# Designed miniproteins, single chains, continued (2): the designs that were tried, part 41

Each design is a single chain, and the fold is of that chain. pLDDT is the mean over its residues in the fold that is shown.

## One batch from the design tools (miniprotein)

Design m5403
Fold by ESMFold2-Fast:
Structure m5403 (fold): chain A 84 residues (1-84)
Amino acid sequence: GMPRQISRLLMGLLVSNEGAADAAERAGDADKLEQQAENAKALYETAKYLADIGIAPEEMREIAERAEELYKRAKETAEELRKR
């Protein structure tokens, strides 16, 4: 159904963002890490909202948790790279 399609789409976006953040971290690219932090925050807010209204709530909570972790990690890594 559509809720399962949405959860799969958002999980795919999350995995893609995790990979992009990993690549940016290896490259020492603080600007790209900040972009991935913003993307992760948007995914977190979207997944949290969808969970709250009852759309695939277990899957959306997992996506929100991982997106929040990605947001924090990407933000902290970008700040560390800027300290140089």
Scores: mean pLDDT 87

Design m5404
Fold by ESMFold2-Fast:
Structure m5404 (fold): chain A 101 residues (1-101)
Amino acid sequence: MKGIADKQKELVALAGEVARLRGKLAGLSDEEIEAIANQVKSQKQAELDAEMAKLEEEVHRLLLEGKTDEAIQLTKKYMADLEAEIAKLKAEVEALRAQLG
């Protein structure tokens, strides 16, 4: 079982791969494809950083209120949401690769 950081890293990598495959289907140059993929990865990392900051704030609040079980459940829910997003992006990568031949 991967931790949150490992799942976030996998999401960033998959978002970049989706962008690369879409660029290839659009007939973009390798240079243009890598520029777009890097931008998509940076944007996804920024989104995940913001999500992590919100999670840490909420977990801290719950722990201060003595709601340890709720803090654990919130963290598990976030991990499940990351895993669901990973599965969706993996399916999109497979579909895009099939379109390329």
Scores: mean pLDDT 88

Design m5405
Fold by ESMFold2-Fast:
Parts: structure tokens; C-alpha cells; sequence
Structure m5405 (fold): chain A 101 residues (1-101)
């Protein structure tokens, strides 16, 4: 598989396991998300960056996933189910990268 195909398959697996992270939070659920988060990132954002060629390496995919994780931690309380889900998603992504590297 090409590097691009490997990145897209990883992101597709994360979307299947963590569908709530596929899109930016609904403004009704997370008001002022974009005001508090200077670099809004979802799984779809990362997929779009891979498809456009802005992201060309798995290392860059992991960096964007770490930013997404940091955004969730910044917005939601530490005991939030969203924070736990973001922690699990980043751990899964790192495990999948190691398996394929």
C-alpha cells in the first residue's frame, strides 16, 4: 500500500471505532468550541488534509491526532466521557501505527 493509503486506512478505522470524533462538535452541544479552540481538528479534517496532500506522512497524522486530543482536554472537564474517548482514540492510533511500522 502507498503511504497515503496507509494513512487513510488508519483514519477510517478510527472513524469506525470513534464516530463521535469524525466531525467537530455541534455548537448546541459544545457552544464556543471554535472560540476556545484556536485550531479546530476532527478526524474528517485530518482525512481532508491527507487527500489534499497537505499531510504526506504518518508522523504528521499522529501530530494532528495529538492536537485533536489536546483540544478535547482543553474544552471538556477531565472527568468527561469525551476526554476518556479522546484518550482511547489516541492510544488506538499509536498502537495501529506501531503495528504497521
Amino acid sequence: MSEKEKMLELLRQLEARFPVLSLLPDPKFAPDWEKLVSDPISLQTIIDMVNSGEITTMEQVLAELEKMHANVHKYFPADSPMVKLADEALAEAKALVKERS
Scores: mean pLDDT 79

Design m5406
Fold by ESMFold2-Fast:
Structure m5406 (fold): chain A 81 residues (1-81)
Amino acid sequence: SMEEELKKLLEGLEKAIAEAEKSTDPRARRTLLLVMLAELEEASKKFPELKPYVEEVRRAVETLSPEEAVRRARELLEKLK
């Protein structure tokens, strides 16, 4: 079902953010955020409600430090419940 597909996506994003939070390497954090952003962009084609979050994550990745971008991504994921 769509609910199961969305749940699996959110579980995957949670794991990716957790790995980025544990990383001490800014380059590794950036790479993990870019992979997550690409997956989120693809998911937004099926779940249009995700588009505002995609844009906020993209902005964070492009404008913030890797550490701050990870923190912003965490805050945005929590808002998705």
Scores: mean pLDDT 80

Design m5407
Fold by ESMFold2-Fast:
Parts: sequence; structure tokens; C-alpha cells
Structure m5407 (fold): chain A 71 residues (1-71)
Amino acid sequence: MIKELLEKAGVDPSYFYELAKKYGLSDDVQLAIAKNLATLAEREGKVDKKTVETLLKVAKLGLEESARQRA
């Protein structure tokens, strides 16, 4: 599922999984990002590694901000 979406977006699944693991992202968050990347690729024709890294970082920051709001 995630792998198929990443391949459709022209993204290396291994690179994506390494970064997602580094940022501590859950499978459901990874799936949401993979869907966003696939949609972006459909509109723009391709996705750069910089875009992949940015979306993963934004997801991590969003989780951190959510934790602050609960505290």
C-alpha cells in the first residue's frame, strides 16, 4: 500500500522508510504522507527528495505541536 503509492510518486520506498523511522512516524502518518506525495506527483508529474523530506519533517512538527497543546 504505502510502497505502491511511493513508487507511483517516483519516490524510493527505502529512503522514505528510513526518514520516517528517524522521525518516529507511525504507519498511519506514513500512509497519509504517501497519499499526499502520490497526489502531488499526479498534479506536478514528479516529487523531489526535498519535498519528501519537508513533508516528513512537517508531520513530525505537527505531532510535537499537538503534544504541547495537550500539556
Scores: mean pLDDT 77

Design m5408
Fold by ESMFold2-Fast:
Structure m5408 (fold): chain A 106 residues (1-106)
Amino acid sequence: KAKEAAEAAKEAGRKAAEAGTEAAKSGTGRKVLRGTAGAIGGAGAEFGGEIALKKGDGKLAAESGEGAKGAGKTAAEGAGSEEAKKKGEEAAKEGEKAAEKGREAA
């Protein structure tokens, strides 16, 4: 169960990083900063999920899932298109689910 939460957090982090990158490309001015922040946060959550997976660490999986949720929300705020916003929102939802699974496994 901890490994399942970690895999979910890693995938949510990857999606948040992709959404943030797309938001940065489609945004203008200040939205580019939010897209970039989402991309960096998502990459961090993906890395945290990878470590949690290797260690079987439910607590780190939960923290990485929360990170992916935050990054996905930030990417959605930076989105210059409906498609980019939708990707950020999906990443945030997956991050939330990963965080819940991580807490159950911790």
Scores: mean pLDDT 82

Design m5409
Fold by ESMFold2-Fast:
Order: C-alpha cells, then sequence, then structure tokens
Structure m5409 (fold): chain A 81 residues (1-81)
C-alpha cells in the first residue's frame, strides 16, 4: 500500500540521516555527498506518494519532507566549509 511504502521510505530516510551525521563527524566528504544524494532521492519518492495518502498522513509526511530538506541543505553547507 502507499502508506506502507511511505513508512519504509521514512525508515530509510532516518537511517540515511544518521549515516550523513556519521560521515560529517568523520569528515568523509565523499560519503556525505553520496548519502545526501540518496536522501534527496528518498524525499522525492515520499513526495510522489503524498497524493495517495490519507489527509492526516499526507500532512505528517509533508512536514517530515520539509524538515528533511532543511537537514540536507544544512549538511550540504558543510561541504563548502
Amino acid sequence: SPLEEAEKLEEELDKLGMEALHALLRRDWARLREVLARMEEVVKKLESLIPQLPEEKAKEYREKIERARRFIEELRAQLEA
């Protein structure tokens, strides 16, 4: 179902977020770029599922996507530091 797919993508996004932080702490810039690119792909997939979700869940996932986008932007800024 679209909801089950969204839940799995949310779990993947959370795991990738942790991997991004680990890469940042290790100053593994190549890994950080790779993980951020994967996070953007997962966010895009989640966004495509929003129209298929119940309204309450669509609202939750829209908020999660917005937070994830800000996280990606913040970590991307570290690549230029």
Scores: mean pLDDT 87

Design m5410
Fold by ESMFold2-Fast:
Structure m5410 (fold): chain A 65 residues (1-65)
Amino acid sequence: DEIEKRALEYEKTIDPEEYEKKVEEYREIAKKLPPSRENTAKLLRELAEEMKAEPALEQLRRAEE
């Protein structure tokens, strides 16, 4: 359960709200990158999507909303 362990570490070290904002920040940066950086933009989008897919973090976000 490495994924679960990492999620708990993030919850202890990084505020859930800051973590979610960081995910959105990565998405926004990816959108604003020039066409010459499309490969980097794709990687950033994939990273943000992966972070967003964490069940615990998603649940925390929805609880606030």
Scores: mean pLDDT 62

Design m5411
Fold by ESMFold2-Fast:
Structure m5411 (fold): chain A 80 residues (1-80)
Amino acid sequence: SEDEKLLEELKELLEKSLKEIEEALKNSDYEKVKKIVDELYEKFDEILSKLSPEGQEEALKMFDEFQDRASELEEEHLKS
């Protein structure tokens, strides 16, 4: 379905964004982290607008998990 394609695109986008955030954090490049997050929010809103209500619920769950993982990476960087 269209939702399945959009959710797969979102999954790939979130995984790519996590890797880019981790790399930026290793370099203490907080401006790059902000840019990645800002661009991700814009793309997420675009995907969300194209999804059915059921797809939107799944996308929001995926995004919540992403935010938890990103917060964990930031905490690990600050502790190191």
Scores: mean pLDDT 84

Design m5412
Fold by ESMFold2-Fast:
Structure m5412 (fold): chain A 95 residues (1-95)
Amino acid sequence: SMARERARELLEQAVEALKAGDEELAREYIRQALRELTRVKSAEEALEEALGWIRELGKKEGDEEVTEKAERLAVQEATLVQTADDIRAIGDQID
């Protein structure tokens, strides 16, 4: 799936941003990756796939701190994405 390939590339960019100390840029890439995955999966499945890929990338890098930061950002952004989707769904029901 093109969405899954884009999500993987975005997560790789997020890990590189964290290695450079740019947590805000990493957060943006993670947010974009979750959006791509939620086009083809549930929010829960999207987060699970993102966390799995982050852990795989972390094994290659050997940097547990970067891996833990990326996992934390993914959980935070997944919560924000789910909240935004819930608000949008409520709005769609009112309109």
Scores: mean pLDDT 78

Design m5413
Fold by ESMFold2-Fast:
Structure m5413 (fold): chain A 87 residues (1-87)
Amino acid sequence: SSLETMLLGIASELQAARDYLEQGKVEEAKEHIEKAIELAKSLNTPLGEEIAKIGEEALEYLEQGKVEEAKKLIREAVRKALEAVRA
């Protein structure tokens, strides 16, 4: 896949995770965050590593019940992915 396709895939997975968190579906949200981390690591780029780290931190906040902090990190990761596509 092209870099753009992968970045859009990452953003899509993270947006799905946010939607599940809005519904209180934490386990479904975690599955989508984990998929986004996998895709981000597959980029083998500094941006991919940064997005993966943000996703991993969001999972840590969810384990602590800190849903709003996790959502903030997810928004940041989506922004980074979409900014890279729009450049």
Scores: mean pLDDT 89

Design m5414
Fold by ESMFold2-Fast:
Structure m5414 (fold): chain A 75 residues (1-75)
Amino acid sequence: SKLEELMAEMKKLLEQAKKSTDVNEVEELTNRIAELEKEILADPNASKEQRTEAVLIEAEATMIYLLLRIKEKVK
């Protein structure tokens, strides 16, 4: 289903963000994850479990991005 494809893409992008040390790359990945979260949350057929997982994936990506930005400032 389209929802399963969107969820799979979010998870793929999150794994890429976890492996990257490039602030600009992680920013682009985090922005794309946020757009996918928005699409999932806008879909009335999305289950409570899918909605919760999408929000948690976006939160984790955002945390990775913010921590990487902080590390760049304190180097």
Scores: mean pLDDT 87

Design m5415
Fold by ESMFold2-Fast:
Structure m5415 (fold): chain A 94 residues (1-94)
Amino acid sequence: SEAELRARAREIGRLSAEILRLYAEAQADPSAAAARLAEMRRLLARMEGLVAEMEAWLAANPDASPELRAEVESARATLAALQALLAAFEAQVA
């Protein structure tokens, strides 16, 4: 449903904020970097699942409004940005 799509979008926003908080903490305390990276990966995996559910909903609802399509595209863009951020951070910690 549209309500479920919007709920997934809100959850992606919450997960994004939490990942960025953990990233900031890892930058401030390098001794905790490995543990925070592991938690960020867990949250990113949850976000990947939510984006996949939103994409599946969009595929099943071809008449979805431009506004709902924009919500899914925004979720994809957020996921891609955080995947890039974590990949870069992982390379720095390794």
Scores: mean pLDDT 88

Design m5416
Fold by ESMFold2-Fast:
Structure m5416 (fold): chain A 72 residues (1-72)
Amino acid sequence: MLSEEQKKAMELAEQAWEAYRASGGDEEALAEALRALGFSPAEAREVARRVAAIPDELERERAIQEAVMDHL
């Protein structure tokens, strides 16, 4: 079962995913959302680039969740 910290990380990842979708898939918008979660500018840009390269929306959401959980 997910810990409360993992559950919170998933909620934050969902917020970043929603911001990314609302921007129409703008890599910079995702990087900005990730920086707000405590990622360094370089880390945020790398994660955003990797996510933007994924053609499947569900896999993009999963990649954001994994990156946020790994950062904690």
Scores: mean pLDDT 78

Design m5417
Fold by ESMFold2-Fast:
Structure m5417 (fold): chain A 100 residues (1-100)
Amino acid sequence: AEEKIEEIVEEGKKELEEVAKKFGNTPVAKELLEVAKESLEKIKEALIKKDLEEFKKIVEEAYEKFYELYEKDPEAAKAFWEVFEKTLSKLTEIYEEEQK
């Protein structure tokens, strides 16, 4: 379970780095990459500890930061959010399967 969480987070981080390259590593794209990678790392730790309240808090904080960056570069922010949300979906599926 922990190994699957780590694998999904690492895959998500790689996809986020590819998005940053597509947007030419602009300052906004670099900031989106750092926010997304930091948030995924914190989410990994929260899920390993089974701390759902911390998980929700990290997701909410990430969304607020993405929304601020969306005003500067909507296309980049959407692309990074799509990868981030897809990674979260995979992580929640793994977590829910362990509860059954």
Scores: mean pLDDT 82

Design m5418
Fold by ESMFold2-Fast:
Structure m5418 (fold): chain A 65 residues (1-65)
Amino acid sequence: EFEEKLREELKERGMTDEAIESYLDLVRRIAEKEGISFEEAWKKLKEWIQRLIDIGDEVDAEIAA
C-alpha cells in the first residue's frame, strides 16, 4: 500500500506520529475531494510544492529585472 510506504518514509525522517497523521490526512483529503487515489493525490501535492519552488525562482528573477 502506498500510504504505508509513505508512513514508513516519514517515520525514518524522524517525524512525530502526530505530524505523520496530519500529513497523511491532508493527502487523503485531497484524494477524496478530487476523486483520485492516495498515490495520485501525493503526486499532485509534490507537484504543487515543486511548482511553488519554481515560482519562487521566477519571481526572484522578475524582481531582479
Scores: mean pLDDT 70

Design m5419
Fold by ESMFold2-Fast:
Structure m5419 (fold): chain A 62 residues (1-62)
Amino acid sequence: SAGEALVERLGLGSEWTPEVIELMARLAIAHIATSELNESFIQTLMDRSDPALRAEIEAALA
């Protein structure tokens, strides 16, 4: 998917910092209506986010 390709291209792998996770989540939220991000990528962002950021992602997907 586009989201998985972006993560690979940025070299994020397992080395996601809190700042990188927040940036990726904010970009995903901003582009949810127009993005082709797959469920696995969104789930990975949710799993790596704090509870407040996870709730914001879930609200944006509703």
Scores: mean pLDDT 64

Design m5420
Fold by ESMFold2-Fast:
Structure m5420 (fold): chain A 85 residues (1-85)
Amino acid sequence: GKEDLEAAIAAAEAGNAEEAANGIGAAIADPSVTAADLARAAEALLKATTSEEGKKSLQILKEEAERLGEEASAAEAGRAANEAS
């Protein structure tokens, strides 16, 4: 979930691309992760990217974001409905 995504962002900022990739994978598998959460992770990785390993993490995130696009959009709509309900 978002906890895994926060851990991935922190790992990326610390330069631990492998740990960041693992956290991103776990977060993307969770339907509670929204498109906005993925965008924030991508921005953090891009800003923290000072090495080749950071570029690999960004590539993984881009590929998974494309795959998760519809699912993430559905999760975002679900969050709005839960807030309204």
Scores: mean pLDDT 67

Design m5421
Fold by ESMFold2-Fast:
Structure m5421 (fold): chain A 96 residues (1-96)
Amino acid sequence: DPLMDLLVRPGPELRAILESVGFTEETMTLGQVLYGVIKHAAEQGLVVRDPETGEAIIRTEGTELGRLLGVDELRVTDLEGLRARLLRNATPVAVP
């Protein structure tokens, strides 16, 4: 996915989340940002399974991540929605 290879500079709030899981670089790919956010959510105990589908869901309601992204729930299979939310908190450093 070309968008997952896009180099971005995380904003300060997103950077704090990424640094909590060991991502300290000034710039990284959007795929690395996505991985770091999912890892952070797993370490915070926010990952649950949808009882209907068995899909992994990140419950962000009442969390710092939820406030940052403006959502109460993230589905890891909804990559378009998750990418859009992450890009609002990061600056692209390369034009495709």
Scores: mean pLDDT 77

Design m5422
Fold by ESMFold2-Fast:
Structure m5422 (fold): chain A 61 residues (1-61)
Amino acid sequence: GALREELERVFARSRERLVEHYQRTRGLSREEAEARLDEMLAAALAGDDVTLRVAIHDLRL
């Protein structure tokens, strides 16, 4: 639905920033960082408002 598509779009836009952040701060590979972010997207789609708020905050920067 429209909410899912918008959430995926917002997450995709912030994904590159979060991948770079995890690679720098935790020494994760790109694959590991992307797996973390995919897990967060799944949680947000399941109704985790906290994860959604984090994604929106990151998009604003």
Scores: mean pLDDT 69

Design m5423
Fold by ESMFold2-Fast:
Structure m5423 (fold): chain A 75 residues (1-75)
Amino acid sequence: MLSEEIKKLVDDLLNKADELDKQADELRAKADELFSLAGEGRSQSLLDEGGDLLRQAAELRKQADDLRQRAQQLS
């Protein structure tokens, strides 16, 4: 593989990882809002929904980390 092809793959992986991190941040912000609403001893369903969003955010962060690890291996 030519160095230019490797650089393109690395750039693509890093850009994809950044997009996933942004999506994860948005999900965490939404979860924080739900937890704030639940903080008054309200519905368990708000805590459950917030927890689900945090799990989704964690999955996206894991995917982003996997892409960054792959980019590092190619570099």
Scores: mean pLDDT 81

Design m5424
Fold by ESMFold2-Fast:
Structure m5424 (fold): chain A 71 residues (1-71)
Amino acid sequence: SNERVSKLLRDASDKLRSGESPLSSLLPIVKEGQTSEKVLNGAVEMTKLSARISSKQDLADEVERLSDKIS
């Protein structure tokens, strides 16, 4: 569901703010994406954001916005 994707993206945003790497933060979303196309789409969008945003804090803010948009 969109709520599941939203929660995973919020969890990833929180991990980024705590200093975890984008790869570490993305892993739970990628694992869920193996069983759901909607979750996979969320993982793809987060990966695109991480390629474009060098600041972990700015990346976390944008991932949180993506979570809010799809919830």
Scores: mean pLDDT 67

Design m5425
Fold by ESMFold2-Fast:
Structure m5425 (fold): chain A 74 residues (1-74)
Amino acid sequence: SKEEIEKLVEEKLKELEELMKKLGIPQSTIDRLVESFRKYAEELINDESLSDEEKIRMIETVFNTTKKEIEELA
């Protein structure tokens, strides 16, 4: 459901924000990245051509890739 996907997005964003804070990334940069991912997720959630399973897979893929990139910067 839309609600379940929105909850997943919020949980992933919280994990990403906490990771970035631990790495000493400035709050202004964290806020911009969080906003970018929130916008991406909103566009996916509103895409009626995609199944809920496809939306979840795409969200998880993007967050996992981003998390890895952030960890490589440390």
Scores: mean pLDDT 82

Design m5426
Fold by ESMFold2-Fast:
Structure m5426 (fold): chain A 79 residues (1-79)
Amino acid sequence: SDVFNKAVALVTSYLKKFKADVEKDPVASAATLLELLRGSFPQADNATLLRAVEVAAKQELSADKAKLLLEAFKNELLA
């Protein structure tokens, strides 16, 4: 969907710009990403946002760092 593609682009841009911060503190980064995604796509469902973060993280981060960010983001969605 258009929303999904734009969400992937937003997360990818964030990960490129703040890679070191994301690797140092995936929990704080997950919270920031959720705020940015909710602000840009207020009607997007949690499944769409989660898939966008997963795709972008797998592109921009190592497998271990992508897994940590995705776990933190899942926890933030459930809070």
Scores: mean pLDDT 88

Design m5427
Fold by ESMFold2-Fast:
Structure m5427 (fold): chain A 86 residues (1-86)
Amino acid sequence: NLAEAYRLAAEAYRIAAERTDDPEAREFYLSLARGFDVLAENVPELTPEELQALSEAFRGLARYFEEVEGLEEAAALFREAADLVA
């Protein structure tokens, strides 16, 4: 379910925004969350190649938030989003 994957990505970025001490990073993460909320409401038709690329992007974000930011909750949501579009 592509809409659900976008909602999970939005929630992951809201968690990242809540946990960051950097005001610029917080604003950036909230902007990304809003973008994914819009995509969840207006789900585009994606090709199989685009779905594969999106799944890989979400897996990359999960790794980033786990290994660089130390945010296991955000990473888990990106992993779930990746699985939904695979």
Scores: mean pLDDT 87

Design m5428
Fold by ESMFold2-Fast:
Structure m5428 (fold): chain A 62 residues (1-62)
Amino acid sequence: MQSQLDRIIQNNRTVQVADRLAQQGQLDLALQKLQQALDRARQLGAQDAVDRIQRRLDDLRR
């Protein structure tokens, strides 16, 4: 339980970093960070996080 919670928290921080990178115009790095976060969310079975991150990836790829 604790190790999974720590990984969820770390993954949320990764998404926050990606959002900041996108706002700074570093789109390629933002996409890379979001992909890392998406893969990790899928491994954790965090469906809400998967849906949220996937939506952000789709928005940035447009």
Scores: mean pLDDT 78

Design m5429
Fold by ESMFold2-Fast:
Structure m5429 (fold): chain A 78 residues (1-78)
Amino acid sequence: MEELSLGERILLALYESDKPITVDELAERLGVSKEEVEKAIDRLVENGYVKKIDGDKPLYELTEKGKEVAEQIKKRLE
């Protein structure tokens, strides 16, 4: 099986989450550092796959484009 990149794992974690989530929760779920998640998720936001919701703690959710990509990744794992 093809191993998923960190970006692909973030997209799947957001796809499986029914709500926007923090970088702290993503780091805990994926077993990686918060700094690694922040770098990867910033690229996903820049590329239009994820949107950042500003607040006391930034929350992240999939765009429609990101949801489509996450669905394709999920099909590769099934």
Scores: mean pLDDT 81

Design m5430
Fold by ESMFold2-Fast:
Formats: structure tokens, C-alpha cells, sequence
Structure m5430 (fold): chain A 94 residues (1-94)
């Protein structure tokens, strides 16, 4: 069960990194409609996930933000990172 949870957290991190990369690319292209859709997908995935999975997702988004050099994309990724942190706190307070 412990190994299965670690695998789920790693999978959530990978999925969040893919969505975060798509979000950053959309922002860099000025496609804010697609950027908002990717942000909503990240939030929806987090709402359906455990607190541990949301922490993994936030770490994944943070990794993409650290590697990104476009300031608008970094700002948007950082906003998502903060939002995922708030979702995690709500799940931990249940």
C-alpha cells in the first residue's frame, strides 16, 4: 500500500508537469484561453486527488516554473502552485 501510494504520487507529479508545460507554452504563445483550460484541468485533477497526490502535483508545477525563463509563464505557473497548495490545505483540514 505504501509503494502504491508513492507510485500514485509520482504519476500525479508527472501529469501535473505535462499540464504545466502545456500551460507555459500557451502563455508564451499568448493563448490565454488554452492556458486557462490547462489551469482548470490542474485544479480539477487536484480536487479529485488525495492531499499527498496534490503535494506531488505542486512539486511538479514548481519544477516546471524553476526551469521556465519567460516571466509571464513563471507568474502563471507560480499562481497555479499557490492554488494547489491551498487545495492541499483544505484536504488536510478535512
Amino acid sequence: KRKEEEERVEEARRKAKELAKKLAEAVKKGDYKSAEEYRKKLVELAEKSTAAEVEGMAEGVGEVAREEKNPDAVDELTAVYVELGEIKKKKEEE
Scores: mean pLDDT 83

Design m5431
Fold by ESMFold2-Fast:
Structure m5431 (fold): chain A 99 residues (1-99)
Amino acid sequence: GLRALLEEHLAFVIARHHPSAEEVAAARAMIEPLLAEAEALAAASEEDRRLLEELLADPAGFFLRRAEEQGLPPSTRASLAAWAEAQGRLDEAARLRAL
């Protein structure tokens, strides 16, 4: 990850140029918020990739699971449950109706 690459680069700079502990601390203090933001964005991107893989594997099942989680209006849940029943997805339909 980006943090590992930056730590490796910092170790290289320290070995080559012997910066003061104060200079190293100042550089880390400047970079740490940007690193934390980049790591959060990378984690979100990995989650998006996982969700896309789930969507592509079973689009109907993906949307039915999300309907269960999102607290959709009763009319929308009833329509999705009826559609799921028509597709033979009785377990998903029962869960939507139970909400």
Scores: mean pLDDT 73

Design m5432
Fold by ESMFold2-Fast:
Structure m5432 (fold): chain A 51 residues (1-51)
Amino acid sequence: SVEDEALEAYRRVVDYLERHPELARTFSLPEYVSLEEDLQRLREKVAELEA
């Protein structure tokens, strides 16, 4: 289903970023602050969709 595909995409993005902390270090620019916040919100959405 579309929901299942969306959830899988969210999980892959979150999992990739969590497993690759080097990626966060690479984005040391001030602009990446919103990216860090987006990651946190993605984690919340994944948890809600799974629950």
Scores: mean pLDDT 62

Design m5433
Fold by ESMFold2-Fast:
Order: C-alpha cells, then structure tokens, then sequence
Structure m5433 (fold): chain A 60 residues (1-60)
C-alpha cells in the first residue's frame, strides 16, 4: 500500500523537520515511518503515521 503526500504535508515536513517530502511520495506507511524516525532521531509509531496519511495523504 503506497501513498502520495499532499503539497501541504510536504511543505510542513520540509519547514518543520527539514524532510524532503518529495522523496516520500509513492512510499508505504512503514517506509515513511522509518524516514521520519531517521530524520527526527526518535521512535515514531506506525499508528501516528497512518493517522497523518489518512488526513493528508492519498492512497495510490
């Protein structure tokens, strides 16, 4: 299951966390979760990522 991130979410990720949201387009929730963990240096629950993607992402 793969997701396209909204432009709004990509801008927020870049501005707040320095994450290139374009690199996350077409990724699964698990892949996005891992990228967020790596960038933030903290554990990110999959449930949190799923909530964000349900609100701001489009399922491909």
Amino acid sequence: KRYELSEELKKRLKTIYGIDGDSLNGKSAEEIRKALEKALGVKVPLSTVNEILDEYGKRL
Scores: mean pLDDT 76

Design m5434
Fold by ESMFold2-Fast:
Structure m5434 (fold): chain A 82 residues (1-82)
Amino acid sequence: SPLEELKAFAEELLSEVPEEFKEEFKETVEKEFKKVEEALAEAEKLPDPKKAAARKEIVVEGSKGLLVMRKWVLLKEAEKKK
């Protein structure tokens, strides 16, 4: 499922996050997953051809969101070193 694909990606990213930030990263991941679930529920209202395209788009955008969150964690770590 699209959510399982995003969860697998999040698990890979989480393994690279420093221990200090893992809990905060998990919280942001849960928030993004909720957005994806809501978007997927709205996509279910579309006709099949558009539904398939919408689901794929939602997964792609969710993956980008996870990368932005990882970058955010790394930026927070850099700010602490200032």
Scores: mean pLDDT 73

Design m5435
Fold by ESMFold2-Fast:
Structure m5435 (fold): chain A 73 residues (1-73)
Amino acid sequence: MSEKEIQEKEALKNVDKETEEIKKMIENNGDKEIILEKIELLRIAAEKLKEIFPEVAKYAYEKVKELEELLKK
């Protein structure tokens, strides 16, 4: 497995981990300011990944949208 393949898998795992943590925060009526800040950090991460791992970036953007919809409810 190449360094790039390892980094891509790690990036995907990090997106999943952050998404799950944010979902739990929303479920537990966590601080909205902190939730919004974490969603923004995930969006920034997606933008940084867009040039290197476009599929991971696309996945991260989908997760950001999902989290924003959950927060509206």
Scores: mean pLDDT 82

Design m5436
Fold by ESMFold2-Fast:
Structure m5436 (fold): chain A 71 residues (1-71)
Amino acid sequence: SVDEALERERESFVRGADGALEKAIQYAEKGDIVKATNYAVAASLLYAAAGENDRARQAIKEVDEAIKKAE
């Protein structure tokens, strides 16, 4: 089924985005701004690809706040 295949693909993108966001926060807490930003962008793009536009925007904000708190 096309719907089942699309749902599985969205779940895969969300899983990838969650992993990238977790790494982005870890690097932000370590003060590695470049890696934090790169993983934040990756997470945002993957959430957007999954149709999760609110989560895509939230990922960028969460990483930006984590960077600010680590300063």
Scores: mean pLDDT 88

Design m5437
Fold by ESMFold2-Fast:
Structure m5437 (fold): chain A 81 residues (1-81)
Amino acid sequence: MVTLLGKATVPESITAQDVQKLAKESPGTTDALAVPLDPTTILLSIDAPDEKAAEQAKAETEKNVKALGGSATIGTPAEFE
């Protein structure tokens, strides 16, 4: 299993639950959790079965958040040093 961490900035009309659902339904994702920091900032944790699935989950989640009018940065825990 590979765990990805991320941060998403979204319009106030978009909830952490909406972002969690998008991440969880993304190809390559086994499970996902979203936690709001403030009305426009959401923290993400995404679990994938392997590194290839993790790359797919990252790309699809970032794309879907951008489609909602937001932006997301997702990577491995080692990339957030």
Scores: mean pLDDT 79

